# Designs tried in a protein design run: designed miniproteins, single chains, continued (4). Part 66

Each design is a single chain, and the fold is of that chain. pLDDT is the mean over its residues in the fold that is shown.

## One batch from the design tools (miniprotein)

Design m14272
Fold by ESMFold2-Fast:
Structure m14272 (fold): chain A 94 residues (1-94)
Amino acid sequence: KKLEIEKEIQKILMTPVNSLDEAKERLLKVLELSLKYYDEEIPQEEFDAFKKAINEAKSWDELEKIVREFVEKSDLPAVKDLLADFEVIKTNLK
């Protein structure tokens, strides 16, 4: 149900993060849930490439650049929301 997905996304975004690795995991989970919420799909190879780029990021600046470039290449609402979701995750860093 869309309401259950929305609640799960909100829970992920509102939970504090302690590290860059936690932020990476949260971003990927939020993207998967947002795709499901909008009934959208990304080709597996494109998702795997994005996941690899995220996992290879060594700083918050590199992570933001990867997210921004990914968002700029996509017209999907789930992907367009990802930059705003990233800012929420970043503000909850301890």
Scores: mean pLDDT 82

Design m14273
Fold by ESMFold2-Fast:
Structure m14273 (fold): chain A 93 residues (1-93)
Amino acid sequence: SSSDLYRPDKLLAELLRKVGVEGDVWTLSEIVTAINEYIHLNKLYDPNDLHKVDLRNTPLGELFGVDSLDMRDAQYLLDLLLKHVTRVAPEEL
């Protein structure tokens, strides 16, 4: 569900903190927005193709275990992200 809340692991939480995101739980959409802000802030986009992201020798690349992303492939990004978040049950909030 688009309203489900997720708790990032320690490494992802540290990356989110670097872009000024506060709190402990977020929707997947909020986490994806924060990742996009991280990419923009650190200028990880390919200057010849802004949809391509170079993650080599970056904390985000180390976290996901990949050298590059294509921002047009939203499902691939979500599949990587889901390995680093835990869904929070409503009764735990």
Scores: mean pLDDT 81

Design m14274
Fold by ESMFold2-Fast:
Structure m14274 (fold): chain A 91 residues (1-91)
Amino acid sequence: SEIIERARRGDLVGATELASKKSFEEVLRDVEEALRSGDVELAMRVLISAVSGLLRQGRREEALRLARRVAELSTDPSLRELAEVLARQVE
């Protein structure tokens, strides 16, 4: 995933730009892949970039759905808290 590769390099601006151009299903798949990696920091970077990218395109409902989905799927308390905060900010 190019979003994951950019996030891994610390290129959050590039990850956000790429996420803004992808379908919801593609972005969700990339975020779920990052969650499965076990790298919490990487997953946080991918989540922030994905939500920001969707918001940048006015896709607020999709950004909210993504954040809520990550809160449901995440077993890591820091990832869950970040996802819940992002969901509240998008509402």
Scores: mean pLDDT 87

Design m14275
Fold by ESMFold2-Fast:
Structure m14275 (fold): chain A 89 residues (1-89)
Amino acid sequence: DEVRKELAAWQAKNTAALEEAEKAGLLAGVEVTAEMSEDGKTMSYSITVTLKDGTTITASKTVSGSKEGITAELGKTAKAVLDRALEAI
């Protein structure tokens, strides 16, 4: 729950960069998913970016550690995955 709230905040914070890319006519769509393991020790992110020409780019990363450590690393890891997806544009 706490981690999901942090993920929502991260998406909101990074939406501006995605909106700027869309405004520049580079993106047709972006989908972000994140799943935490049942024990709360592993989180997987997946970002799929669709370009205006129909090309699809997917970037994924998995983070593991303590529940507290995963929460602390959420923003950094998610931003790195997003930056990689946007760089591929």
Scores: mean pLDDT 61

Design m14276
Fold by ESMFold2-Fast:
Structure m14276 (fold): chain A 109 residues (1-109)
Amino acid sequence: MEIDLDKLSVEEAVRHIKELLTEILNMKIESEEDLVRAVQRLLEAAHIAEKIAEKTGDPLARKIAEVLYDAVDEVVRARAEGKTIEEISQILKDKVKEALELVDEFEAR
């Protein structure tokens, strides 16, 4: 879904990141197609976090974007190493949990 980030408040953008990351945690990733959909949501969340960082100059928003991009890189690496979908799903969900903790810290400000 293409989101016009210029029309979103920071609060709306942060809520949307939380929704995307929560959807990934609730996904049953059993196929390559499921993994692709999870990575797509992860990239959408990363792009939103990057736009918040650009608009606010907040280093925590930048760190959230970096953690989410790093999660994509770890999934790509795990696939190249021949890890199972179950192992890749666990790596992805662990990184999503880390990003959600940072998002909660950002909202607490």
Scores: mean pLDDT 82

Design m14277
Fold by ESMFold2-Fast:
Structure m14277 (fold): chain A 80 residues (1-80)
Amino acid sequence: VEAKLTVSYLVETEEAKKLYDEVVEKTKEELKKLGLSASITFTRPLTAEQMRAMLESMAAAEPEQEVELPEGLTPQPPLP
């Protein structure tokens, strides 16, 4: 009963790559804590800029859940 984690990515940006590694490490610890044996392979043909933004979004999401609400949602006026 041993957990395996394999991650592959197409990002050459050191900053984004380092942040991605942190997320992968945390995920591995969670799986190990649950006592599960899983082999995760993540391969995505994303652009470096897009992956970089995604990584930073993940790190910043913890202190505050920043959900980009589309302007399409008309805010209702406050009722007195």
Scores: mean pLDDT 54

Design m14278
Fold by ESMFold2-Fast:
Structure m14278 (fold): chain A 61 residues (1-61)
Amino acid sequence: SMSLTQQSQQLIDQAAQALSQGDTQRMQSLVQQAARLHSQAHPDLPPSSPGTIREVVQQRV
């Protein structure tokens, strides 16, 4: 089974694809889901914000 970190990374990749296609609404939804999974994978760290994940996505396109 995939780890929560791997699932989060797959959602980030999907968000980058959505952004490259101009689908900003889909990108935003995927970013929020990725942020939640990333926070669950790293409970010892401060929760990841959707804004931080969105920046990562924007840098990939």
Scores: mean pLDDT 78

Design m14279
Fold by ESMFold2-Fast:
Structure m14279 (fold): chain A 82 residues (1-82)
Amino acid sequence: TDADKAEAEAAYKEMKEVAEEAIRRARELGPELEELMKRARDAGIGAYEGFVKAGEYRKGAEVLRQMTEEIRRATEALEAAA
C-alpha cells in the first residue's frame, strides 16, 4: 500500500541519517573504522533497493529498522572504546 511504501521510505531515511552520524564519529577514530561504517550504510542502501524492487515494503522497513539498531550499537561501542 502507499502507507507501506511511506513506512519503508521513512525507515530508509532514518537508517541513512544514523549511518551518516556513525561515519562522522568513526572518522575521528580512524580511516578503517570510517570505512566499516560506510560499508554498513551501503549495505542498508542495497537492502532498501532490493526490497523496493521486490515490492516487499513491510519487510524492507523491518529489516532497515534492525540495521539502524545495529549501526547505533556499533557507534555506542566505538564511543565506549575511545
Scores: mean pLDDT 85

Design m14280
Fold by ESMFold2-Fast:
Structure m14280 (fold): chain A 87 residues (1-87)
Amino acid sequence: SEELIERIKKAGESAIKAVKDGNEVAALFGLREIYELAKEAIKNGDYEAAQLAVEYLRKVIEVSKDMPRVQAEAERLLKEIEEDLKK
């Protein structure tokens, strides 16, 4: 849905900004929001929105090299979403 896509964009951009700002707590909250929205998208068969969430998790991994906890959490959540998409 257009609403889910817009919510994922906002969550993803917020997570990326939090990483760039050095705000680990805000980045982890953003990752959780992306994950929850991705799970909702998969349940609704909204694979366009789910794929957008995957792309944002990959972007967070790319920008979080100096934040090991954020990078590890983003990698863990990406793996869970990819496994759900494989079902």
Scores: mean pLDDT 88

Design m14281
Fold by ESMFold2-Fast:
Structure m14281 (fold): chain A 116 residues (1-116)
Amino acid sequence: MSVKERGEMFDEAIKRAKEEKDWESLETLAEVASMIAAAVIAEDWELQQKLLDLVAESYEEAKSVKEFAKLLKERLMEYFKTKSLEETIEKVLKLTGISRESFERIKQAILKGAKS
């Protein structure tokens, strides 16, 4: 599956979470999209590919946007050996060298982009 195809799956899931007013799933998906963006900014193509693989695997198994967000969170925590999505984010930020402030700006941009 291409980067474009996996990106389109993610965009569709974010739009659906917003339409369903599933703010928890929207938050989770925006955080994961921001982790992928951090990998791209850091030119960590191996990390980008692994994150996109977890997105694709979770999307193919999930029957709803809520299940997709849940499975994606669980798979990320398992892969990074973390106890929460927040610990996973912190680990990705440490690996990429991206600051928390930059991460939050990226996340807000993704959330605003979902409005158009």
Scores: mean pLDDT 82

Design m14282
Fold by ESMFold2-Fast:
Parts: structure tokens; sequence; C-alpha cells
Structure m14282 (fold): chain A 96 residues (1-96)
């Protein structure tokens, strides 16, 4: 999966900047998505769990769910395209 490391870097950035979470990644990962993440990268699965725990601790409400198929799509895309999508979301969050 070409974007596993890039997605981990994005999650690390959000863990350092939790105010961006409700604007950039307000989604809950399904149990199937977490199982899929664990199968491709235990580090990715752990970072997803850390983000979800932080969202719950901050009282941030999930606005949707990421399925295993959606996560597989994100991890299969070009890392530059994945980074661009999240960079644009961060920029829009900072303008709001």
Amino acid sequence: MPSVETFIEILDYLLANPELLPYVLPNRFSDEALAYAESVSPELAEKIREVQKLMEELGIKYTGEITAEELATLLSMDPENLRLIFDLRVQRALES
C-alpha cells in the first residue's frame, strides 16, 4: 500500500494539532476498517486508535464512518494525492 506511511504522518500531524480533527478527519473508523489497518500495518492501526481516543477525550462528535473499503482506497492512492487532499482540508479549516 503506497500511502500507509503518508497516512501515519497525517495522523501524527493531527495528534499534534487536535483542533484540526473536527475539520480534517471527523470520521469514526469501523471495526472492519481497524482490522484491515492492523492487517496492513499495526502502526497505522495504533495511530487510528490514538486519534479516536483523543477525539473521545475532547468530546469531538463523529460526523461519519470510514469503512474497510474506503480505508483500502485511501491507502492505495498515490501518497502525493493523499497528502494534497489533507493539506487542502487543513487550509480550509484554518480559513474558517
Scores: mean pLDDT 84

Design m14283
Fold by ESMFold2-Fast:
Structure m14283 (fold): chain A 86 residues (1-86)
Amino acid sequence: SDEEFIRELGEKYGLSERLVEELIELVRRLKAAGKPMSKETLENLIRFIKENQLTSLRMLKFFSPQDLADAGVGSVATASRILEAL
């Protein structure tokens, strides 16, 4: 399931329980909107969170959609949708 995959990545990358729950909610919102995030985009988002030492997903709003896209967090359009879903 999407939830199991996020929890496995959270353990692998050492994410807090808060970040894991925020990611699960984000993935649910995007899927409900008909714009599901790929596993590759999700893992690139997690790497971006770890590299920038972010403690909550709302901190992604300090970055532009282009910054996220350059890090492999989908296209600029995908990154914009992720930021809007926060």
Scores: mean pLDDT 88

Design m14284
Fold by ESMFold2-Fast:
Structure m14284 (fold): chain A 105 residues (1-105)
Amino acid sequence: MEEARKLAEKAGPDAASAAAIGTAQGFYRAHGPEVGKRAAEAIREGMERYGPSGTAALASQAAKEVGGPEAIEKAVEDAYRNAMAATGSPEAGKLAQEAARKAGE
């Protein structure tokens, strides 16, 4: 959760939200519907409870529980890609990647 807050502070809440959504999409594509569904549930809970800054961390945690270390690596890749696509900033992408990685530990 703390890493997601730092991402939102440095890159903005839109970057954090985009990273979380992209992470869920990546889980669905890479690891099948069960992992994608778990990630989507974590994103919804994160949005309701913690706002956009919590979503990336919860999505990565859900991926770790269901898919193990391989799911975390995919989450990290997709967090970077989607944050960069949403913001146009490679720095926002790197911050999203670090937040996803640390949340998955």
Scores: mean pLDDT 58

Design m14285
Fold by ESMFold2-Fast:
Structure m14285 (fold): chain A 82 residues (1-82)
Amino acid sequence: KEEEELEKGLEELDKLLDRFREAVQAGDYEKLKEEIENLARFFGIEPEELIEALKTEEGTEKLKERIRELIEKRLKEALAAL
């Protein structure tokens, strides 16, 4: 159950990052600027690094991998506190 919820959450995150990437590549990320900055702050990533990564497909995939690792790390830390 928890694995399915995590998988769905990661899929939604992937879609969100793809949407951000399209906006950044179109030069129209101003509409999503606050969402991008909030996501960056939440994961402890500099907003400039996140925007730069989103400029390319390779950078976007690397960013998705990094965020997934951060989520897994935080989940393991939370479980270890039980």
Scores: mean pLDDT 74

Design m14286
Fold by ESMFold2-Fast:
Parts: C-alpha cells; sequence; structure tokens
Structure m14286 (fold): chain A 108 residues (1-108)
C-alpha cells in the first residue's frame, strides 16, 4: 500500500507541477509585457529598444529623468514588473528542478 500511495502522490505532483509552470509562464509574460509598456510610455521608444533595457539601464534612466516625476513613476513601474518577472522565473526553475528530482526517484 505505501509504495502504491507514493506512486500516486508522485503522479499527482507531476500534474500539479505542469499546471503551476503553465500559470507561472502566463504571469511572467504578463509582467514582461507591462515592463515594456511602461518603458514605452516613459520614453517613446520602440518595443525592441524597451526589451533591451536592463534593470541597471532603467535605474540610470531614473537618475537622468529625476526632475520629471511622471517619467520616474513610469520607470519605477517598469522596474517593479521586470523584478516580478525575474522572481517568477526563479520560482519556475525551482519547480522544474523538483519535477526532475521526482522523476529520478521513480527510476529506483
Amino acid sequence: EKKKQIEEDLKNLDAATEKAVARLDEEISRHREKAIEYVQKALGISREEAERLTLEDLQALIEKYKDDPEKVKLLNEAIEHKQRAEFLEDVKRALELIAEYTKKLGEK
């Protein structure tokens, strides 16, 4: 009975992990899109240019535009969304690693 229960728990965990990863991908994409949108609103640049800006680039732009409160607000929103996307990517990587280890446990 214990072996059968562990096998069922591992199958349920695999399905739950796939579902969690799919939801994380949706939220990551949403935060990435919001970051691009806020940068475009602040600077009037292309999507491709906005996508190339790092967190360090965005921080430098806040210092450059420090006397423009509207641009500073938009750039801070972009930074927050970019940081949330990076955090969710780390969570996704952790879940994928757990799934890989769970699969390896089933091979013994």
Scores: mean pLDDT 83

Design m14287
Fold by ESMFold2-Fast:
Structure m14287 (fold): chain A 58 residues (1-58)
Amino acid sequence: GADVLRAEAERVRANADRFRAAGEKSTPEQKQTLNHYADLARRAGDELEARADAVEAA
C-alpha cells in the first residue's frame, strides 16, 4: 500500500543524503560519481512518493 511506498521513498532519500555526504570527503572524481548516484536516488524517491500519492487518491 501507500505506507510501504512512502517508507521505501524515505529509505532511498536517506541513501541520497549518504552519497552526498560521502562525496564531500572523497576525491573530486569520486565526488562527481557520488553526486550522480545521489541525484538518481533522489529521483527514485520522488517517483515512489508520487506512486504513494496516486494509490491514496485511487
Scores: mean pLDDT 84

Design m14288
Fold by ESMFold2-Fast:
Structure m14288 (fold): chain A 142 residues (1-142)
Amino acid sequence: VEELERKLQHEIEEAKSLDELAKKGTPNLAKAFKKGSEREQKEADAYQAMIEAVKLAEKHDKELADTIRKAFEAFENDYEKGLEYIKKARELAKTLPPEVQKAINEALDKFEEVLKERKAADEASRLRHLIDTLNELLKQLQ
């Protein structure tokens, strides 16, 4: 009983520390944390859907299963190559029963959305760097 109370107390203290860090943030920082959490969950859901799509594809078409794996692997290194593998996977899926085609396309749609959001975040990071540079120039003019 006492060891369970110590573990629960430790979890409460960690949660309190995270809440206190969130309270020290601006409203924009709190909004960013919420968007980050929603994005992490969306990414996890897309990855799970892709794993399930690979398992489903393996039962019907090995080339499709291998293409879906290549799309997943390419995502880590090359955005454009990831999209090319998604396109090829959609074309291969056209030969499958309608229910299987729907399940695979739904997984590919979720994954393509995650790829596009990651590219948009990279562009946003580049824009933030430009804004920071302009802000430094504005400080020199004051």
Scores: mean pLDDT 69

Design m14289
Fold by ESMFold2-Fast:
Structure m14289 (fold): chain A 80 residues (1-80)
Amino acid sequence: VRPAPGTLTRLLKMSPKELLEALETGDPSVINAARLAELFGLLTPEQRELVRAYFEAKYGDGVAKEKYTPIYEELKKKFS
């Protein structure tokens, strides 16, 4: 079943740094909440860029991974 609404609400309140740290845990609840937030346009522009880069780098095809891995690493440095 779908994760609890509280996870999504928590994610939307995160700074880009906190969101990065949460995504790096690989927690399926965080990953699913981020996916839903991106699909429904609930993220800030900075959060959306980070989430998109993360998903393309980790779960995209070979072309997407090659393109977005350096973008995601740059965002990790920027928000760490």
Scores: mean pLDDT 76

Design m14290
Fold by ESMFold2-Fast:
Structure m14290 (fold): chain A 91 residues (1-91)
Amino acid sequence: NPFSGSIEDTINYLIKNKKFDEAKKLLDRLEKLVRTPNGKAEIYYRKGLIYFNEKKYDEAIKYFQKALDLSTDPVLKKEIEENIKKAKEKK
């Protein structure tokens, strides 16, 4: 899992303050360090959340779908599916 408290808090802070480009750049850096499918799923899920908060719902759905395809974590899969539904309802 590439996310521990301080990294997750940093991503959440950047999204909250609408610093979406900084959040995406941080996730791009983390993606280069992550080797596991579940780790990549966590990154793609957070990229989806950034696009969702930017109201770029088509891009959000694409990243959520990539996360869903890579994840074997049933908790994360449920959260992704809920966010795909929300993104579709916002279009």
Scores: mean pLDDT 85

Design m14291
Fold by ESMFold2-Fast:
Structure m14291 (fold): chain A 73 residues (1-73)
Amino acid sequence: KEVQEALEEAVKIAEKYLSPEEVEELRRKGDEAIKAGLTPSQVLEVLAMYALRKGHPELAKALLELAEKIKKE
């Protein structure tokens, strides 16, 4: 439940930075991380690394900040 909510929040943030095709790629990466059994914060960390590799450091920062907020709850 929480892991899917984290992915949906990440997608909403990513839509401000990425094209529709790149958002679909990010969603696929998130789904793969969820299926691998990662926690909500770990899924966001994986997506942040993907954003960095694609040249979007601002998106990566936003995703890492969201991961930190989730860890504090």
Scores: mean pLDDT 82

Design m14292
Fold by ESMFold2-Fast:
Structure m14292 (fold): chain A 90 residues (1-90)
Amino acid sequence: EEERKLAEEDSQKILEIIENWDKADYYEKLAMILEMMALGNEGGVREALLKLAEEAREKKLSKREVARRLAEILGVPEESVLRALNRALE
């Protein structure tokens, strides 16, 4: 029940992000990417990604700082994350 509810909420959030992408500024787009990544994860990783998205939005974190923290959360190289973010952002 909770799992199905989260999946429905996740699908709605993804559609909302897609619909609002063209209206978003640079920092909002970065936060949206992090939120989409969170939707593909569960537990502590999901919570960490959502917190990073909130911090990126509120504090206007640099792409490099976001890439560093995201790399730590996902356990991947920072350079790979930075390259992916560069391709996703205009």
Scores: mean pLDDT 76

Design m14293
Fold by ESMFold2-Fast:
Structure m14293 (fold): chain A 85 residues (1-85)
Amino acid sequence: SMENEKLAEIGAFISKELQKNIDDPEELKKYQAIVSEIFFRGQAEMAQKSFEEGLEVMKKLVEEKFPPDIAKRAVEEIEKVLKEI
């Protein structure tokens, strides 16, 4: 679906930003685990409510759990998708 394609695009963007900005392999693994948690919680919200509400949950968790510079770019990517729906 288009929603699945947009989720994959967000995931690819965040993965690339983490790989670009985090040089320590152990720190990168920690953030990759956080990404998995965020997507799991976002997708659970999507199943219970809506795609938009799931993206809002993912946006909040990114703001809370990521370094500010990476969080800002990830939030901007999620907000681009929110504006298209």
Scores: mean pLDDT 87

Design m14294
Fold by ESMFold2-Fast:
Structure m14294 (fold): chain A 114 residues (1-114)
Amino acid sequence: MVEEIEEETRKLAEELLNNVEPLRLEYEVDLSTKEQQQVFLAAVSAALELARVALHLGLEVRVEIDKEALREALRGAFGLSDEEFEELFSKQFEIAEELAKRSAQVELRVRANR
């Protein structure tokens, strides 16, 4: 049953690749409050999870995350220093950039309103 759902989902993804414009999802969040910083982090997590699922389905994916906004949100929500941010996330951003393609079937953006 699960295997049949995965196969049907893959076939739908292949048809999407051939017949439709890229799916674009954009999240814009104000970082002025701790609650908004938490919403921004939730949007980043959702975008990365959608990218993971799309890549598993064989789709080309581009992910664009405002790195400075992510740093500000993590500092505000969790008290991470700039040095701790670079140590924890520099490699993750390098991987995300490598996975980004110029042409993509799924485009995900997370940005802050400044």
Scores: mean pLDDT 66

Design m14295
Fold by ESMFold2-Fast:
Structure m14295 (fold): chain A 65 residues (1-65)
Amino acid sequence: VELSEEEKKVMEEMEKLYKEKVSQTTDLAKIAQIIEVAKEASDKIRAGEDPKEVLEEFKKKLEEI
C-alpha cells in the first residue's frame, strides 16, 4: 500500500532520527528500546494514526532514552 506524501515525509524523518540515535548509542538495552519505539511508531502510522502526532511522540520517547 502506498503511503501519502505526508506519511512519507514523517517516515523519512523518523528513519533519520532512528539511525542517528542508534549510531550514538553503545548500550544494548537502550538500542533495544530504540528499536521497540521505532517499531511502535511505524505500526501506528500504518494503523492510520496521525503521522504528525506519531512523529512528536517518537521524538519525545527517543529523547528519554
Scores: mean pLDDT 79

Design m14296
Fold by ESMFold2-Fast:
Structure m14296 (fold): chain A 71 residues (1-71)
Amino acid sequence: SAAVEDAVALLLDLLANDPALARLLFEDPEKALQILQEKTGLSRELLTQAVERLRARFGGDVEALLAEARA
């Protein structure tokens, strides 16, 4: 959905300058979701879907995620 795609774009922008949070996305997704909810104000449901899309795309490759986020 457009909302999930917009959330993914917003998360990539946030993660571009926060490599520690990018690592948490794969190592501790529950903690990452809490921090992202505080930073974005987005719903837990929407954030869970956006994080699932990022985890599926990058498969734990934090460096690949950061390279895409910074492009």
Scores: mean pLDDT 85

Design m14297
Fold by ESMFold2-Fast:
Structure m14297 (fold): chain A 93 residues (1-93)
Amino acid sequence: MERRELGERLIEEGEKVRELGLAMLELLTTPAPPLTEEYQKKKAEVVPIHMAESEALKKKYPDLPPEYYLTEPARKLIARGEALIAEGRALLA
């Protein structure tokens, strides 16, 4: 089995997932985000994902502080991406 190709694909996927989480966290924590077309595109891509995950967390854990539902979806994506990158790098040795 091609461990090298699997490692490279895990790193590629992990980087995409990590970037999505970082973009989501940036949109939620930046006090004065730029009103550019690039910002609007990022917002259109990440907001539906954030809303879906936030709703799921509220249903599972309804009694947690509101800030948990705001930032946790992004932090989970970042952690998932970093884990995939680490696994891929381990396969490449």
Scores: mean pLDDT 77

Design m14298
Fold by ESMFold2-Fast:
Structure m14298 (fold): chain A 62 residues (1-62)
Amino acid sequence: LSPIERAAIHDLGISEEQLREIKEKYEENNGVLSREEIRELAKKFGLSEKQIRSIIEALAKS
């Protein structure tokens, strides 16, 4: 994990496994996730849509 990804884990209180799955979805979709995909990830991990979007922004900068 990059320093930016590690900071996102710490600041958002997510696990490395959760980050890896979100990153996989992000990469599979060429860096663009639909609102529905964001909702599904948020529901799956018990996170808010805002937290998922923050993770995606961190990944885009990594």
Scores: mean pLDDT 77

Design m14299
Fold by ESMFold2-Fast:
Structure m14299 (fold): chain A 75 residues (1-75)
Amino acid sequence: SMKEEQERIAREIGETLRLIGDAIDLSLEARRAGMEELAREIPRRVSDMIVAGRSHSDIRRFLREERERFRRLLE
């Protein structure tokens, strides 16, 4: 039904917004650490993945890997 389709779309939008929020938070963390290039790269990469139709799980994996990368760089 149209209602079920609308509910699916709303859920998909909600998940996308959560991922954007996570990307912004990670970008701000990188900026606080003086990693200006990485801070700019993360929102660009997430935006590219969204436009390319990448799954939410792929975007979550990317953000997890970037978070681990930041922790390693900070030591």
Scores: mean pLDDT 86

Design m14300
Fold by ESMFold2-Fast:
Structure m14300 (fold): chain A 55 residues (1-55)
Amino acid sequence: SILAACSILKHCTKEDFLKALEQASKLPGNPVLEAASRTRCTKPNEENYLRCLRA
């Protein structure tokens, strides 16, 4: 569920994560993992983060 996906982001806001994702997209590697590292979101499941972002 979307609520379960968003609960893993308890240490960052959706807006902060989207901003970090935009910055990370300019770097090599996985932008979702890089964004999670920058926003203090720990061990992101890429699918769950994307589900939260699609909310």
Scores: mean pLDDT 57

Design m14301
Fold by ESMFold2-Fast:
Structure m14301 (fold): chain A 71 residues (1-71)
Amino acid sequence: MTVEQVRRVADALLVDPTWAPVGEALRAAIDQGAESPEEVRAWLEAQGHTEAATVARMIIKGVEEGKARRA
């Protein structure tokens, strides 16, 4: 998965006022120079953005599980 896919998820979350803070935190990680979804997650955990870090971990896990099951 690319950082651009994480950016698209962040942009989608920003449209919903309930999820906007999570989307903002994901964008902040990318704007600080994170080049991979794992770097986004690590930065968010270091900054205490626990909800955004959880979303990033779910995205990473979903992509890895999808790749593992592809024939």
Scores: mean pLDDT 74

Design m14302
Fold by ESMFold2-Fast:
Structure m14302 (fold): chain A 100 residues (1-100)
Amino acid sequence: MSEAELEVEVLTSFALMAATLALKAAKQGDEEATVAMLELVVRLAEEVRRIAEEDPSTRPLAEEGFRDLVELLEEVLRAAEEKGLEKAAEAARRAKERIE
């Protein structure tokens, strides 16, 4: 594994963790925490994308991580909508758009 591949794997893992925490916060009705975790997901995903643009060999790892991340963001969106968390739902839609 190259250093760039390791960095993509680590950052993708942190993004998936942040999305999981966003899902937990949304299910608990914590809109502020949900939005904060979704903003962190976007920042981590943008850094992964930057690395993949500089080193195309990392692109398959980034694409795999982004597929898993989009699935989690769909779950966060559903949970936010079910709880009536309008700002969190908007943040989840925006995060998904930025990653897709």
Scores: mean pLDDT 88

Design m14303
Fold by ESMFold2-Fast:
Structure m14303 (fold): chain A 76 residues (1-76)
Amino acid sequence: RLAELEERVRELLIRWAEETGRLEEMRRKAEEIMREGGLPEEELETLIAAAAGVAVAREGDGEVLEELRRLAEEAE
């Protein structure tokens, strides 16, 4: 299920940001995107997860990338 996969990915990325102490950094990036795009506050959590996902992909965090890959494989 795409919706269930999206929720799990979001939870994983937010948890990563919390555990690495980068949640506030990701939140600020999300707030900038919201302000520039005129997006509603309900999308803040989704944008925080998106910012964290970009950071993971760019920095090459192998452990989190492996977890994301596993979640994607479960969705088939």
Scores: mean pLDDT 74

Design m14304
Fold by ESMFold2-Fast:
Structure m14304 (fold): chain A 78 residues (1-78)
Amino acid sequence: KREELAERYRKLAEQHRASGDPVGAYAAEAVAYIARGDDEKALEYTEKFSKLLEKETGIKVDPETLYNVLKNYVDSLL
């Protein structure tokens, strides 16, 4: 269920932050907000995830494309 999925990924984001993995933390936060239906926060964290991915990998991913990929991922988990 969406609420259970959101809580699971919120906890995962906390674990990523505690372990010093901001990429994983932003990705997990984006998933949690998408599951909650908070589109504004979901896009905000997807943009942070996209920018950090570019910094770490040199690969530029369009945030809107990444947002749609994450939305499809969330739907696949429901």
Scores: mean pLDDT 82

